Designed miniproteins, single chains. Designs and how they scored, part 79

Each design is a single chain, and the fold is of that chain. pLDDT is the mean over its residues in the fold that is shown.

## One batch from the design tools (miniprotein)

Design m2903
Fold by ESMFold2-Fast:
Structure m2903 (fold): chain A 76 residues (1-76)
Amino acid sequence: STETLLRLLEVVAETARRHGSPEVAEEVERHLEEARRDPSQAVAQLNRAMSLAHRSLSDEVVDELHARLEAEYAAS
């Protein structure tokens, strides 16, 4: 659902901010805001956020992020 996709974007931003990457969090928050304005693009915005996370965050942080996203998706 769109609500689930928006929550996943929030988790990406929260994870980046928690691990000392506020600039990555702010960029992901822009993707989240765009997804809220146009929900039909929510999947594309999540893909952009994940691509940014893979390029900008450490492998350890990305592994934590994947685990958190899987947990959120399972809970929805």
Scores: mean pLDDT 86

Design m2904
Fold by ESMFold2-Fast:
Structure m2904 (fold): chain A 93 residues (1-93)
Amino acid sequence: SLEREVEAGVLEIEAAVGKLFSDTELARKAAERARELGLLEAEAVAYYALGIALAKQGKLEEAREAFEKARELAEEAGNEELAKKVEEELEKL
C-alpha cells in the first residue's frame, strides 16, 4: 500500500530528526528515502539537515551543494520558511 509506504518513511524521518543535523550518513539516507517515497518537503528537510552537518564538519563546498538542493526542494514544496532558513545558512558560508 502506498499509504503504508509513506507512513513508514515519515516515521523513519521523524525518529531520525534529532540526529540528522550531526550525522551526514543518516541525513543522506533520509534524503534518499524521502525521494523514493516522493515526499518533497521531507527530502528538503533532510538536505537542509545534511548541509548543517557538513558545515559543522568544515565541508563547506559539500554543505553549499546540500543547501542549494534543499532550497530548490523547499521552493518546489512551497515551504517558504524552510527556503528562508536555507538561504540564511548559504549566506554564512
Scores: mean pLDDT 79

Design m2905
Fold by ESMFold2-Fast:
Structure m2905 (fold): chain A 60 residues (1-60)
Amino acid sequence: IDELLEKLKELTGLSDEELERLVELLRQGNGSHAAALVARSAPIDEEVAKLLEELTKKLS
């Protein structure tokens, strides 16, 4: 999980607070809100989408 969050931070520029909120949304099964949060900071390209999918699988 920490390795995936580190990569996501690198690719998107999300703050530590935004990453905490992202993890919370994914644990709640709210993938659409999680994706929207990321999209506000960076375009969701193939690599970012893959990281979100992997995080969702590990957190949900």
Scores: mean pLDDT 77

Design m2906
Fold by ESMFold2-Fast:
Structure m2906 (fold): chain A 65 residues (1-65)
Amino acid sequence: SASLFAAAAIAAIGGQLEGVVERFEVSETKIVLTLRERTPEAEALVELLREAAKSSGMELEVREL
């Protein structure tokens, strides 16, 4: 499922995002990512999640503090 794919992607690159991702929430219909700041690594994650959400018919919401 898209949720499992998103979780696996976060786990795979989590070390590069430590301190940058404030909150990550996944439901059946929506992925919500809250960032402390937009770094190149965070932007890459956003693009990865955007494609995953699009392919699965899910909504992606990106928030910044």
Scores: mean pLDDT 72

Design m2907
Fold by ESMFold2-Fast:
Structure m2907 (fold): chain A 80 residues (1-80)
Amino acid sequence: SEEAEKLLAEAERLLAEAQRALKEGKYEEAIELARKALEKALKAIDVDPSLVAKATGLAIAAVGLIEEAARKLGKKAPKL
């Protein structure tokens, strides 16, 4: 669906912004952006389950980024 495609596009954009924030040492911002990307990817699966493969890939990437940023901050990653 168009809605699910937009959610995946938003997730990809947010994940790219999170990666940039991580490179800039903005770890709290990187976590927030990656959390938003994860939420958008999961919502896309809810709207259109046929997108599960792509959405799952984005979700895994987002979780990995949250874990990396949380390690840099010396704290545990937030639970979704």
Scores: mean pLDDT 82

Design m2908
Fold by ESMFold2-Fast:
Structure m2908 (fold): chain A 110 residues (1-110)
Amino acid sequence: VATASALLAAGNAALGAGDYATAIAAFKKAIAAAAQTNADLAATALLNLGVAYTKLGDYASAIAAYTAAAQSSNAAIKATAYANLGNLYQTLGDAAKAAAYYAKAADAAK
């Protein structure tokens, strides 16, 4: 079975190539492989899963992935997840939620 790091790398390569379906499948496998052994890798894969869903236009799945990534104890991952939630709610026309998530991102990054 591929390692969590190899699965994350495969997902990143697919995401960069615009193959969002392959990226999503790889990130889901990376999350499953890292869940009990590397919390930062699992959270990074959740963050990148959210990006892939956003590129695909699946905003509901993107919100779920970013919300899960925002539970990370890693300040950089948490701040990025909140910023991406802000950007996504802005795209959905929810300016109030967008502003709230941008504030959470700033607080997480300090």
Scores: mean pLDDT 86

Design m2909
Fold by ESMFold2-Fast:
Formats: structure tokens, C-alpha cells, sequence
Structure m2909 (fold): chain A 76 residues (1-76)
């Protein structure tokens, strides 16, 4: 899947390419909180903290109990 391909690229440090696949994943499934979370992580790795914050907030809007997204927001 696009989400799984994005995770593979993220794990390889290919953050810009990973973002493209995570964007495709949320276009297909707008309720995929984990895809928004990984978008936030990828933007954070690129030093784009405003975008990272936005995507972590979107992940929490979809899943208010998403502890990993809450912890990342606390760092920003």
C-alpha cells in the first residue's frame, strides 16, 4: 500500500519521498490517523516544524487517544 511504501521510505531516511506516499495514503483514507502521524514525523525530520505540528494535530483530531502524536506535539 501507499502507507506501507511511505513507512519503508521513512525508515530509509527518504523523508521527502515518504511524504508523497503518505499524502497518497490520506487521499485514499482520510481517517488514517497513523498516516497523518508519519507525515508529522517526516516534516519534523526535514526541520519543518510548523507542518509537523499541523499533521500531529490532525492525527489527534482523528484519534484523540493517539499517545505517540500527543508526545510529539509536547516536543514542539
Amino acid sequence: SDFEKGKELFEKGEYEEAIKYFEKAIEKDPNNAEAYYYLGLAYYKLGKYSEAKYYFQQALKIDPNFEKAKKELEKL
Scores: mean pLDDT 90

Design m2910
Fold by ESMFold2-Fast:
Structure m2910 (fold): chain A 67 residues (1-67)
Amino acid sequence: SEEVKKGIEEAVKRMEALLPMLNEALAKFGITVELEVIDEERVKVTIVRGDLKELFDVNLIEYVKNR
């Protein structure tokens, strides 16, 4: 649906806008969050804490379908 795609795009833009604020707050704890839009269906989220790196590859369409 066009409406769903537009909603996802708007949500991603809002998340990207808030990311600097979140990273500023989390910097004191040595935590950095990175958000990368891979394509219209997929977003990559990386959480880094010191030498630990956890990566989440999120398929937005699958997420919407299942939840």
Scores: mean pLDDT 67

Design m2911
Fold by ESMFold2-Fast:
Structure m2911 (fold): chain A 77 residues (1-77)
Amino acid sequence: AAPPPLRTEPLSEEEAERLIRQVRELVAKAAELEAAGDAIGADIERAMLTMLLHVSGVRAPADASVAEIEAAIRAAV
């Protein structure tokens, strides 16, 4: 089973909007680092994304697209 999220309260709309912005920033930075040949930096940003979703109580598949992650965040409001 997937580990339970650390957060048990539903997200506010403001928290969801902030989280979506953070997800977009982390994904963009990971893509930029990967394009620059910094595989380690890209992996760190992806790990930060995974941790951010976990602490925010958002349930998303490990291979989820950005659109699927955004939908999961909106569903957690």
Scores: mean pLDDT 76

Design m2912
Fold by ESMFold2-Fast:
Structure m2912 (fold): chain A 58 residues (1-58)
Amino acid sequence: GPLSPEVQALVDEGLRAYALGDYATAAALFREAARKAEPTNPEIAARLARGADQVAAM
């Protein structure tokens, strides 16, 4: 996919935290993934940042 292995690992870890109801950890991981993805894929980074904000509001 267009994500680096490092960014993909952060997304996968965030999704696991989300599935367990750990929204604070999920939001933090999605934000870090967004930050790392931004230089190479700003559209995916923006989507990850929005996802983090939504999860943080839960």
Scores: mean pLDDT 85

Design m2913
Fold by ESMFold2-Fast:
Structure m2913 (fold): chain A 58 residues (1-58)
Amino acid sequence: SAALAVALIQRDMGLSREQAERALAMVREGASPAEIARELGISVEAARKIKEALLKLS
């Protein structure tokens, strides 16, 4: 579920709820890991892991 995905990336990646919800919206829009990394101010590696987790859970 989307709610579970948001909760897990907050816990595991140290993101705020707002950042986690923004990441979910961007993944649903088809954003690349590089685009997510730029928007959230995180590494491309972290963005790739977030995208993979969200695609599995949402």
Scores: mean pLDDT 80

Design m2914
Fold by ESMFold2-Fast:
Structure m2914 (fold): chain A 56 residues (1-56)
Amino acid sequence: MLVRLVRGIGVSEDGKLLAGPGDILEVLEEIDDKNVLARTPEGKKVIVDKSQLEEV
């Protein structure tokens, strides 16, 4: 599923900021009730808050 990050940030497990507003991400799985694991266009995995995403 492709989503757009409308606000906030996507961070790696190491805490690096790898995604920001306007980025298109592929949702891989749900981690918990608030967060998903997604993939950036560069193929890196990031954790993002579900409330920051919209479907494209």
Scores: mean pLDDT 81

Design m2915
Fold by ESMFold2-Fast:
Structure m2915 (fold): chain A 92 residues (1-92)
Amino acid sequence: SDALVEELTAFLEELAREGAKVEASVEGGRLTVVISGLDVLQLTATALRLIGFGLDGLEVELKIEGDTLTAVIGGLTEEQARALAERLRAAS
């Protein structure tokens, strides 16, 4: 839903404002977000929230490598994915 995409966008923007490095790339309706600069507790909380978005209807794949979290998010329109990536770039 559009509301779910906006909640995801706001969550990721807040992470960037709090000092996390949030890098976004778009391939069709799939958004890849690479998150770094978080401590172990923040990284765990972030992963759990992203799993929550998957349970609420988005397609979410997570990979943790050291202190870096990569999320691949599907179920977006191409326009939604681009708009989200642009907002994250502005917040960085």
Scores: mean pLDDT 84

Design m2916
Fold by ESMFold2-Fast:
Structure m2916 (fold): chain A 81 residues (1-81)
Amino acid sequence: SAFISSPTARAILTALLEHGALSAAELARLTGLPQSTVSRTLRRLEALGVVESRRVGDTTLYALTPAGLRQFLEAVSAALA
């Protein structure tokens, strides 16, 4: 998907790959993106099955799905070729 290769999605997915499960606030801090942009992008990635969300106490954490990890690595590899 062209969306997964976008700079915004790529920054978020890279952070999730490097750090594992993260909140929208942690993703905003790590990527330098506005939290509203992160939240909107995460909702779209979750709708595509690329990330999943889990509530841990009062915090929602997001993580790459196995299918999402495969799709992201394929998209990055294609962009480097």
Scores: mean pLDDT 84

Design m2917
Fold by ESMFold2-Fast:
Structure m2917 (fold): chain A 59 residues (1-59)
Amino acid sequence: SDLEEGLRLAREAGRLAREGRYEEAAKLYQQSSDLFARAGDEASARVARAEAERVRKLA
């Protein structure tokens, strides 16, 4: 489902961010946000988008 796929991508983005791979992490957080939005989970979509912006500034 979009919700489960969004969760998987968000977890992978977190792993990439911990390894300093910020550009890749930002892309996966953005994809996760889009999937959460499609699933109707606005709260999770907002959090993932904020994470994408935050790690992108570290790239």
Scores: mean pLDDT 89

Design m2918
Fold by ESMFold2-Fast:
Structure m2918 (fold): chain A 78 residues (1-78)
Amino acid sequence: SEEAIEKPPKEAKRLVEEARREKDEKKALELLEKAIEIARKLIELGRLGKDPELVKKGEELLKEIEEERARFLEEIKK
């Protein structure tokens, strides 16, 4: 269903927003890892369903979350 395609990206974005507000670095990283896992599952769902648009959506989401994680890791290494 469309809900099954829309819900995981919304959940991943919510986890990223929670990570941005989290003061505990370990908890923030755990939230980002959960968001990455959601994006990876969306890609796998697209591959299994032979849905290239869903794969692309998941890959774009994964890239955005990985860029957020990279920025976070650079900030804590200062």
Scores: mean pLDDT 81

Design m2919
Fold by ESMFold2-Fast:
Structure m2919 (fold): chain A 65 residues (1-65)
Amino acid sequence: SAARRAEAEALAARGRAALAAGDWDTGEKLFMRAVILYQELGDDEAAAEVAAEARAAFRSAGRTT
C-alpha cells in the first residue's frame, strides 16, 4: 500500500538522521524496520538498497552489522 511504502521511506530517512547524529543503535533499528517493510511490500530492490546503505554507513564508522 502507499501508506506502508511511505512508512518505509520515513523509517529509512529517520535512520539516516539518527546515524548523522551519532545514534547508531537507533539508526540500525530504523534501517532494519525499513528493510523488513520493503520486503513485506515485495520491493526487493528498495530493501537491498536500504540494507546496502546501512552496511556501508556502519562499515565507514568502524562497525559491522
Scores: mean pLDDT 82

Design m2920
Fold by ESMFold2-Fast:
Structure m2920 (fold): chain A 87 residues (1-87)
Amino acid sequence: MEAIEKAREYAEKAKEYLKKAAEALAAGDEKKAEEYAEKAQEYAEKAKKYAKEAEPDYPEEAREVLREIQEAIAEGGAYVAAAEAAK
């Protein structure tokens, strides 16, 4: 239970930093957008670690968190690419 709860907590933080990256990109702050996107990826990796630890006990919940994390990592990569293109 604790590991799945931590996985969800870190996944939520990853989503929060993705939102900040999108807002920074909209404001024309490409450097800030890239920094926030990188933080989102760091939290996504932490969430992935805890989701994998929870998988034996909570396979369906862990699989759902892993799916959300994979989507968040893809979005973060897209924001980094957009910020680089804006240079």
Scores: mean pLDDT 77

Design m2921
Fold by ESMFold2-Fast:
Structure m2921 (fold): chain A 62 residues (1-62)
Amino acid sequence: GEAAVRAARNLYEQIKKAVESGDLEAARELVEALEAFYQLHKDSPAADEIRKILEEARELLE
């Protein structure tokens, strides 16, 4: 639900801050956490929105 999407967005903001600060190791660990979070919620109504957030996070590391 909305709480899961909010948690995923919070992880995304942490990833952005890590990338902006040059801490790519922290950013990668946070992306792994977001991937695990998506797998936990893949069968929920929030799955598509969390997947989009995960894809945006992955683009930050390219």
Scores: mean pLDDT 84

Design m2922
Fold by ESMFold2-Fast:
Structure m2922 (fold): chain A 66 residues (1-66)
Amino acid sequence: EREELREGARRAVEAARAAETRSQALTVKGMADELVKRARELGDEEAEELGREAVRAATEQIRKLG
């Protein structure tokens, strides 16, 4: 479960940076927000940090894409 969370968070960071449309970036942000919540519930600080990085990357991409 924890490794799945961390893998999910890493993929979310990559997906956020690779998002070509605002819709894709919004979807990634939603996934990353849920990953952060789940990581906090499990006490997985690494997954929480990766999830927050994905949220930030998606937010920057949303701003960039309009």
Scores: mean pLDDT 81

Design m2923
Fold by ESMFold2-Fast:
Structure m2923 (fold): chain A 57 residues (1-57)
Amino acid sequence: MAPSLPGKGRGDASTSAEAFAQRAADQAAEAGAYGQKVLASDPLTGTSVTVTAKPKP
């Protein structure tokens, strides 16, 4: 694990991975898997994003 410093990035590929991870987390929460972490990867750039599902109020 190597955290990157705050810097530049077009964000398009990262945004795609982030959106996919968020969608998966939302679906996990809908299925009652609250607090579960979902990992999404962009096959083009290999960008991976992990998002935790939050319980809905």
Scores: mean pLDDT 58

Design m2924
Fold by ESMFold2-Fast:
Structure m2924 (fold): chain A 55 residues (1-55)
Amino acid sequence: SSLIEKLKEDIKELEKLLEELEKKPKTPITLAAKTVVESGIYFLKEVLKKKEEEL
């Protein structure tokens, strides 16, 4: 499914962004951004799991 492929790509891009954020100084803005990205990764992984169960 094109949706499953897109979800996997989006998760991978967010994980790369998270690694870049972890290299930045620990400021309130970078900590907030890291939390948002981590939450997004978690959400997309749950969506992916449900979609893969439909196959």
Scores: mean pLDDT 84

Design m2925
Fold by ESMFold2-Fast:
Structure m2925 (fold): chain A 65 residues (1-65)
Amino acid sequence: MKIDPKLIEATLYLMQGAIAEKNGDYKEAAEYYRKASELFDEIGQTVDAELARKAAEEAEKKYKE
């Protein structure tokens, strides 16, 4: 079985979100997490999509403070 390219792309967006959070770029982190959530949902990884969505919401809270 070959890994789905969209799974790799979603994982890369999660990594970009985590890097942005570490750098204090919470707005960028939220955008990356939203993209990851959309891709996970598209490939049927609903649990990962929900986790990425929650990560985006938490990042949004941090830059709205």
Scores: mean pLDDT 81

Design m2926
Fold by ESMFold2-Fast:
Structure m2926 (fold): chain A 95 residues (1-95)
Amino acid sequence: MTQLQRQARDHARLAVDHAARGDLSTALRHLLRANRIGAQSPQALIAAARAVRRRSRRHGVREGARLARRALRLAQQGNIDEARRYLGRAVVATG
C-alpha cells in the first residue's frame, strides 16, 4: 500500500467515524482530504471506498455501505468523478 493509499484510507475511516457520531463538520473535512487524494490516485480512491464501506457496516448503516460499494465499483471502472460523489454520499448517509 502506498503512502497516498494509507492517507486516503485513514481520512475516509475518520470521516465515517465522525459522521456516525453526528460531527458532520469534522467528517466533511476528512472526506475532502480523502477525495482530494483520490482525485490524484485511483488506487487511493479504491482504498478510501473500501474503508468507508467497512466502517459504515461496523456502524450498522446499510445505506452508507451500499453507496460506498457503488463508489468502489465506479473507481475500479476509472469513473473517478462519479466515484468521489458516491463516496461523499456514503459518508453523509452514515451521519
Scores: mean pLDDT 89

Design m2927
Fold by ESMFold2-Fast:
Structure m2927 (fold): chain A 109 residues (1-109)
Amino acid sequence: SLAELEERLLELYLEIQDLVARLRAAPPEERQALAEELLRLVEEMARLLEEAIAVADPADEELRTRLAALAEGAIGMLEEVLATEELSPALRKRAEELIERLRELRERI
């Protein structure tokens, strides 16, 4: 159901927030693995956002506002990670591609 999609999106959002905090506090040897896990969760969130957008009633302005806020929040977190963390070129590229995907999804909301 749409409500189950919203619940899972909120759960992922909170997990992403926790991983961002953990990444910032992590020793250098753990940062790559945490960054890879962060990007995996954001990729899952993008997939669920796309699913929610596809089944959402376009006239449901309250739902659209909530979905847009989740997308904007995820974009902000990735932009902050890119600005503050030293990522490998491959991870940086993946994060930049995910930001663009999330922006595209936000425009469809």
Scores: mean pLDDT 86

Design m2928
Fold by ESMFold2-Fast:
Structure m2928 (fold): chain A 58 residues (1-58)
Amino acid sequence: SDMEKHTKIAQIVKDYVENKDKDKAYKELSEIVGEKEAEKIMKMVDDGLAQGAAARAA
């Protein structure tokens, strides 16, 4: 079911944001959604992190 895949993807993304283990995150995503989708997800996460770093609220 798609629910299980979505849950795993969310967990991998959260783990990546916390530990910044890009290689591990990409491997696990690729096994679930395939290489092309994994690349897209990693790019979205990386872009989101860069945008968040630029938008500082003191």
Scores: mean pLDDT 76

Design m2929
Fold by ESMFold2-Fast:
Structure m2929 (fold): chain A 74 residues (1-74)
Amino acid sequence: DLAAEASRLVVEAGGRIAEALATKTPAQFDAEVARIRDEVRKRLEELGFPQELIDSVLAALDARVARYRAERAA
């Protein structure tokens, strides 16, 4: 189930991003997010996901990062 696998990757990436938010400086957090994003994209490509679905998953991840940045700024 491709949808279940994509969902799992987003949840796992979200957990790593939340950990980075708690433990890293803003600059280190941005670097870690970029690394996680690249790893997720590569894994979805390896699994044969179509580009539009990869883009959708990465957009969902980017939205979570934006929310975390907003929480840090508040």
Scores: mean pLDDT 79

Design m2930
Fold by ESMFold2-Fast:
Structure m2930 (fold): chain A 80 residues (1-80)
Amino acid sequence: MLEELDARARALGAQAVARAAAGDLAGAGALLREIADLLLEAARLYAATLPPEEAAEVLARAEAVAAGLRALGAALEAAG
């Protein structure tokens, strides 16, 4: 599952770069939001294998990164 989510995230990342390079900032922003959702799913699956305190730290870090990706995605959509 984690390997599959990582592969999907990398594929979306490559697509986001290609869209941004083509001037489709709105499309790139939408893909960054999808990556944020996949990151949170992967983090929840990984956190389920950890002790509670470590799980909380992993989830907090993942939520911070996902928030950053969503903010960047929104900025790209506003610029396009």
Scores: mean pLDDT 83

Design m2931
Fold by ESMFold2-Fast:
Structure m2931 (fold): chain A 72 residues (1-72)
Amino acid sequence: VRENAALALGDIGDERAVEPLIKALQDEDENVRRAAALALKQIGDERAVEPLKKLLEHEDEFVRTAAEGILK
């Protein structure tokens, strides 16, 4: 893993996509939030689990519900 940094960065390319998608879950537009939730659920990346768990404590009920749905 450490010796294959370039390959790991390729796999972590989804992590760069995950960050914008997690931010999109906090968007004011419900359609944007739903699209982000579906994309994150389809990716199923375990590295998204920690950021999603933090969103379970978010002030917006829809953001919390979306994070819970993705984690199931």
Scores: mean pLDDT 64

Design m2932
Fold by ESMFold2-Fast:
Structure m2932 (fold): chain A 56 residues (1-56)
Amino acid sequence: LEKEAEELEKLADKILEGAKKAAEHVSEEDGKQILEQAKKMAEKLRKKAEELKKKS
């Protein structure tokens, strides 16, 4: 459970990093949408990680 929480946190960080990289190669408007979607996805992953940590 604790290891799964760590993996979810790592995945959230990788998603944000990838989104920033992708945003540099697209239009400013598309880049903003990519970053917003990545932030929402990262938030969901971090919330699940917190729930797993509470069970550990």
Scores: mean pLDDT 79

Design m2933
Fold by ESMFold2-Fast:
Structure m2933 (fold): chain A 65 residues (1-65)
Amino acid sequence: MPFEPTPQEVLDLLDEAERALKEGDIEKAREYLDKAQELMSTLPYPDPAASMRVLSLSARISVME
């Protein structure tokens, strides 16, 4: 079933996390990802694509720490 679109704030946080990772700011990337995950957890039916981005970024940050 199609789900509700991901809020722009979540997408902005994911974009900021990716940017921080590319700049080498692991701490900032983790902060933005944590905020994005918290907001995603408030959604009853999150978009699978956005959830995949969260998991991918979380795995990348975990490996780099």
Scores: mean pLDDT 74

Design m2934
Fold by ESMFold2-Fast:
Structure m2934 (fold): chain A 97 residues (1-97)
Amino acid sequence: MSKKLRIEMAVGAAMVAFASSLVVAEKEGDEKLVEASRESLEILSRALEEARRSEDVEEAKRIALEALRRAKEIAEAAGDEVGVLAAEEGIRAIEEL
């Protein structure tokens, strides 16, 4: 499997976890977690699009790592343990490339 596809899959997996946190937060009326999950999804979505457009694997890796680290910071500030773990796993998967 290509390194670029593995980067895209790592970001996509993190997005699925944040989308799950968003659904739970909306049902429970946790406005802080709703805002944090939406912000993280926007950041990760933009990074995925930018990484896909990049012709350089190292640039795609940098873009994805920066976005995942920012999503982790947002999740930590909101108390989103699922989001934190998902971002950390994405970071680990990409750093091993």
Scores: mean pLDDT 88

Design m2936
Fold by ESMFold2-Fast:
Structure m2936 (fold): chain A 80 residues (1-80)
Amino acid sequence: MEELREKARENLRKALDAIAAGDFETVAKYSEEAARYFEQAGDELGARIARKVAEILKNGGSDLDRGVAEIALATLIASL
């Protein structure tokens, strides 16, 4: 379980870095990868939040979408 949580954390950090860079495609990819690790770890809520971030940013998020994604990813990292 801890190994899966660490992989989720790594992917969430990469997603946050991608938000700072304005690379929303990369944010979506890493958020989806993190969601898979959350599911494998049995964290249904974490997986749902990470997927929602990916869905929001796949279509080129607005400033609001970016803010929501940043808060969601930071919250998930803090929960790990």
Scores: mean pLDDT 78

Design m2937
Fold by ESMFold2-Fast:
Structure m2937 (fold): chain A 56 residues (1-56)
Amino acid sequence: SADELVELARKDPGKAAQALRERLGLTDEQFGRLVLEAGPGKPFSEALAEVARRLG
């Protein structure tokens, strides 16, 4: 679920990034852009959590 991905993003950003990228069907470059846009000025883990929240 989206809530599980938000928790995963805080605990293991690498696994969360892989799971979110596969679920969204994006390339690494497309996903990197999405993360930067979702969390401008935020740490990577918080940007990933924001992407996960937007899915739920």
Scores: mean pLDDT 80

Design m2938
Fold by ESMFold2-Fast:
Structure m2938 (fold): chain A 77 residues (1-77)
Amino acid sequence: SAEAEKLLEEGRELIRQRRYLEAAEKFREALELDPENEEIRKGLEDALVGMAILHPDDAAIQALIEELGKVLKELAE
């Protein structure tokens, strides 16, 4: 959808700015609209990796990474 494509582009721009938490939110919203879109799933994976690298000891961010990682695994099955 056009809305999912817009969110994908916004997420990619946030990745370029290294704003990984905000990027993950945009990709999650896009994924809810288009759950089988490979580009959105890859964008969310890239955002989660960035969050893990920048915030390795942040319990709240690690919990969010775990939750979003489960969403990606369920879609891959």
Scores: mean pLDDT 82

Design m2939
Fold by ESMFold2-Fast:
Structure m2939 (fold): chain A 50 residues (1-50)
Amino acid sequence: MRVEEAKEVEKYMKELNVPEVTRRRLVGMVVSGSMTKEQAIKMAEEIAKQ
């Protein structure tokens, strides 16, 4: 389920210290199906490097 994928992405983003606003946006996109779990993880990793 997309909700389960979104929860995994949120947990990973918290571990990377991604800002809350960005975490909410990416989780929302995964839940809505606008973004895959893999795409969200990749974007979170790039944001965390900043």
Scores: mean pLDDT 78

Design m2940
Fold by ESMFold2-Fast:
Structure m2940 (fold): chain A 73 residues (1-73)
Amino acid sequence: NAATQQAAELFRKSAEYARKGDKEKAIEYLQQAADVGNEGQRRAAEIALQYAKDGDFEMAASVAELTARALEA
């Protein structure tokens, strides 16, 4: 379960940095989550990355946080 825990942590960090306005770190943590996650987690990270690249960091943070909560439950 180390990979699931690592993915949850990376999604949480991405959401935190997105809310703080650190767009570069938010994107970096989403890319890392995509690298370590399973197929579903990678797809969630790619969806959040699409929102971030479109400038919608509020939606990117929401996708990342909801994904982290699901992995932590």
Scores: mean pLDDT 84

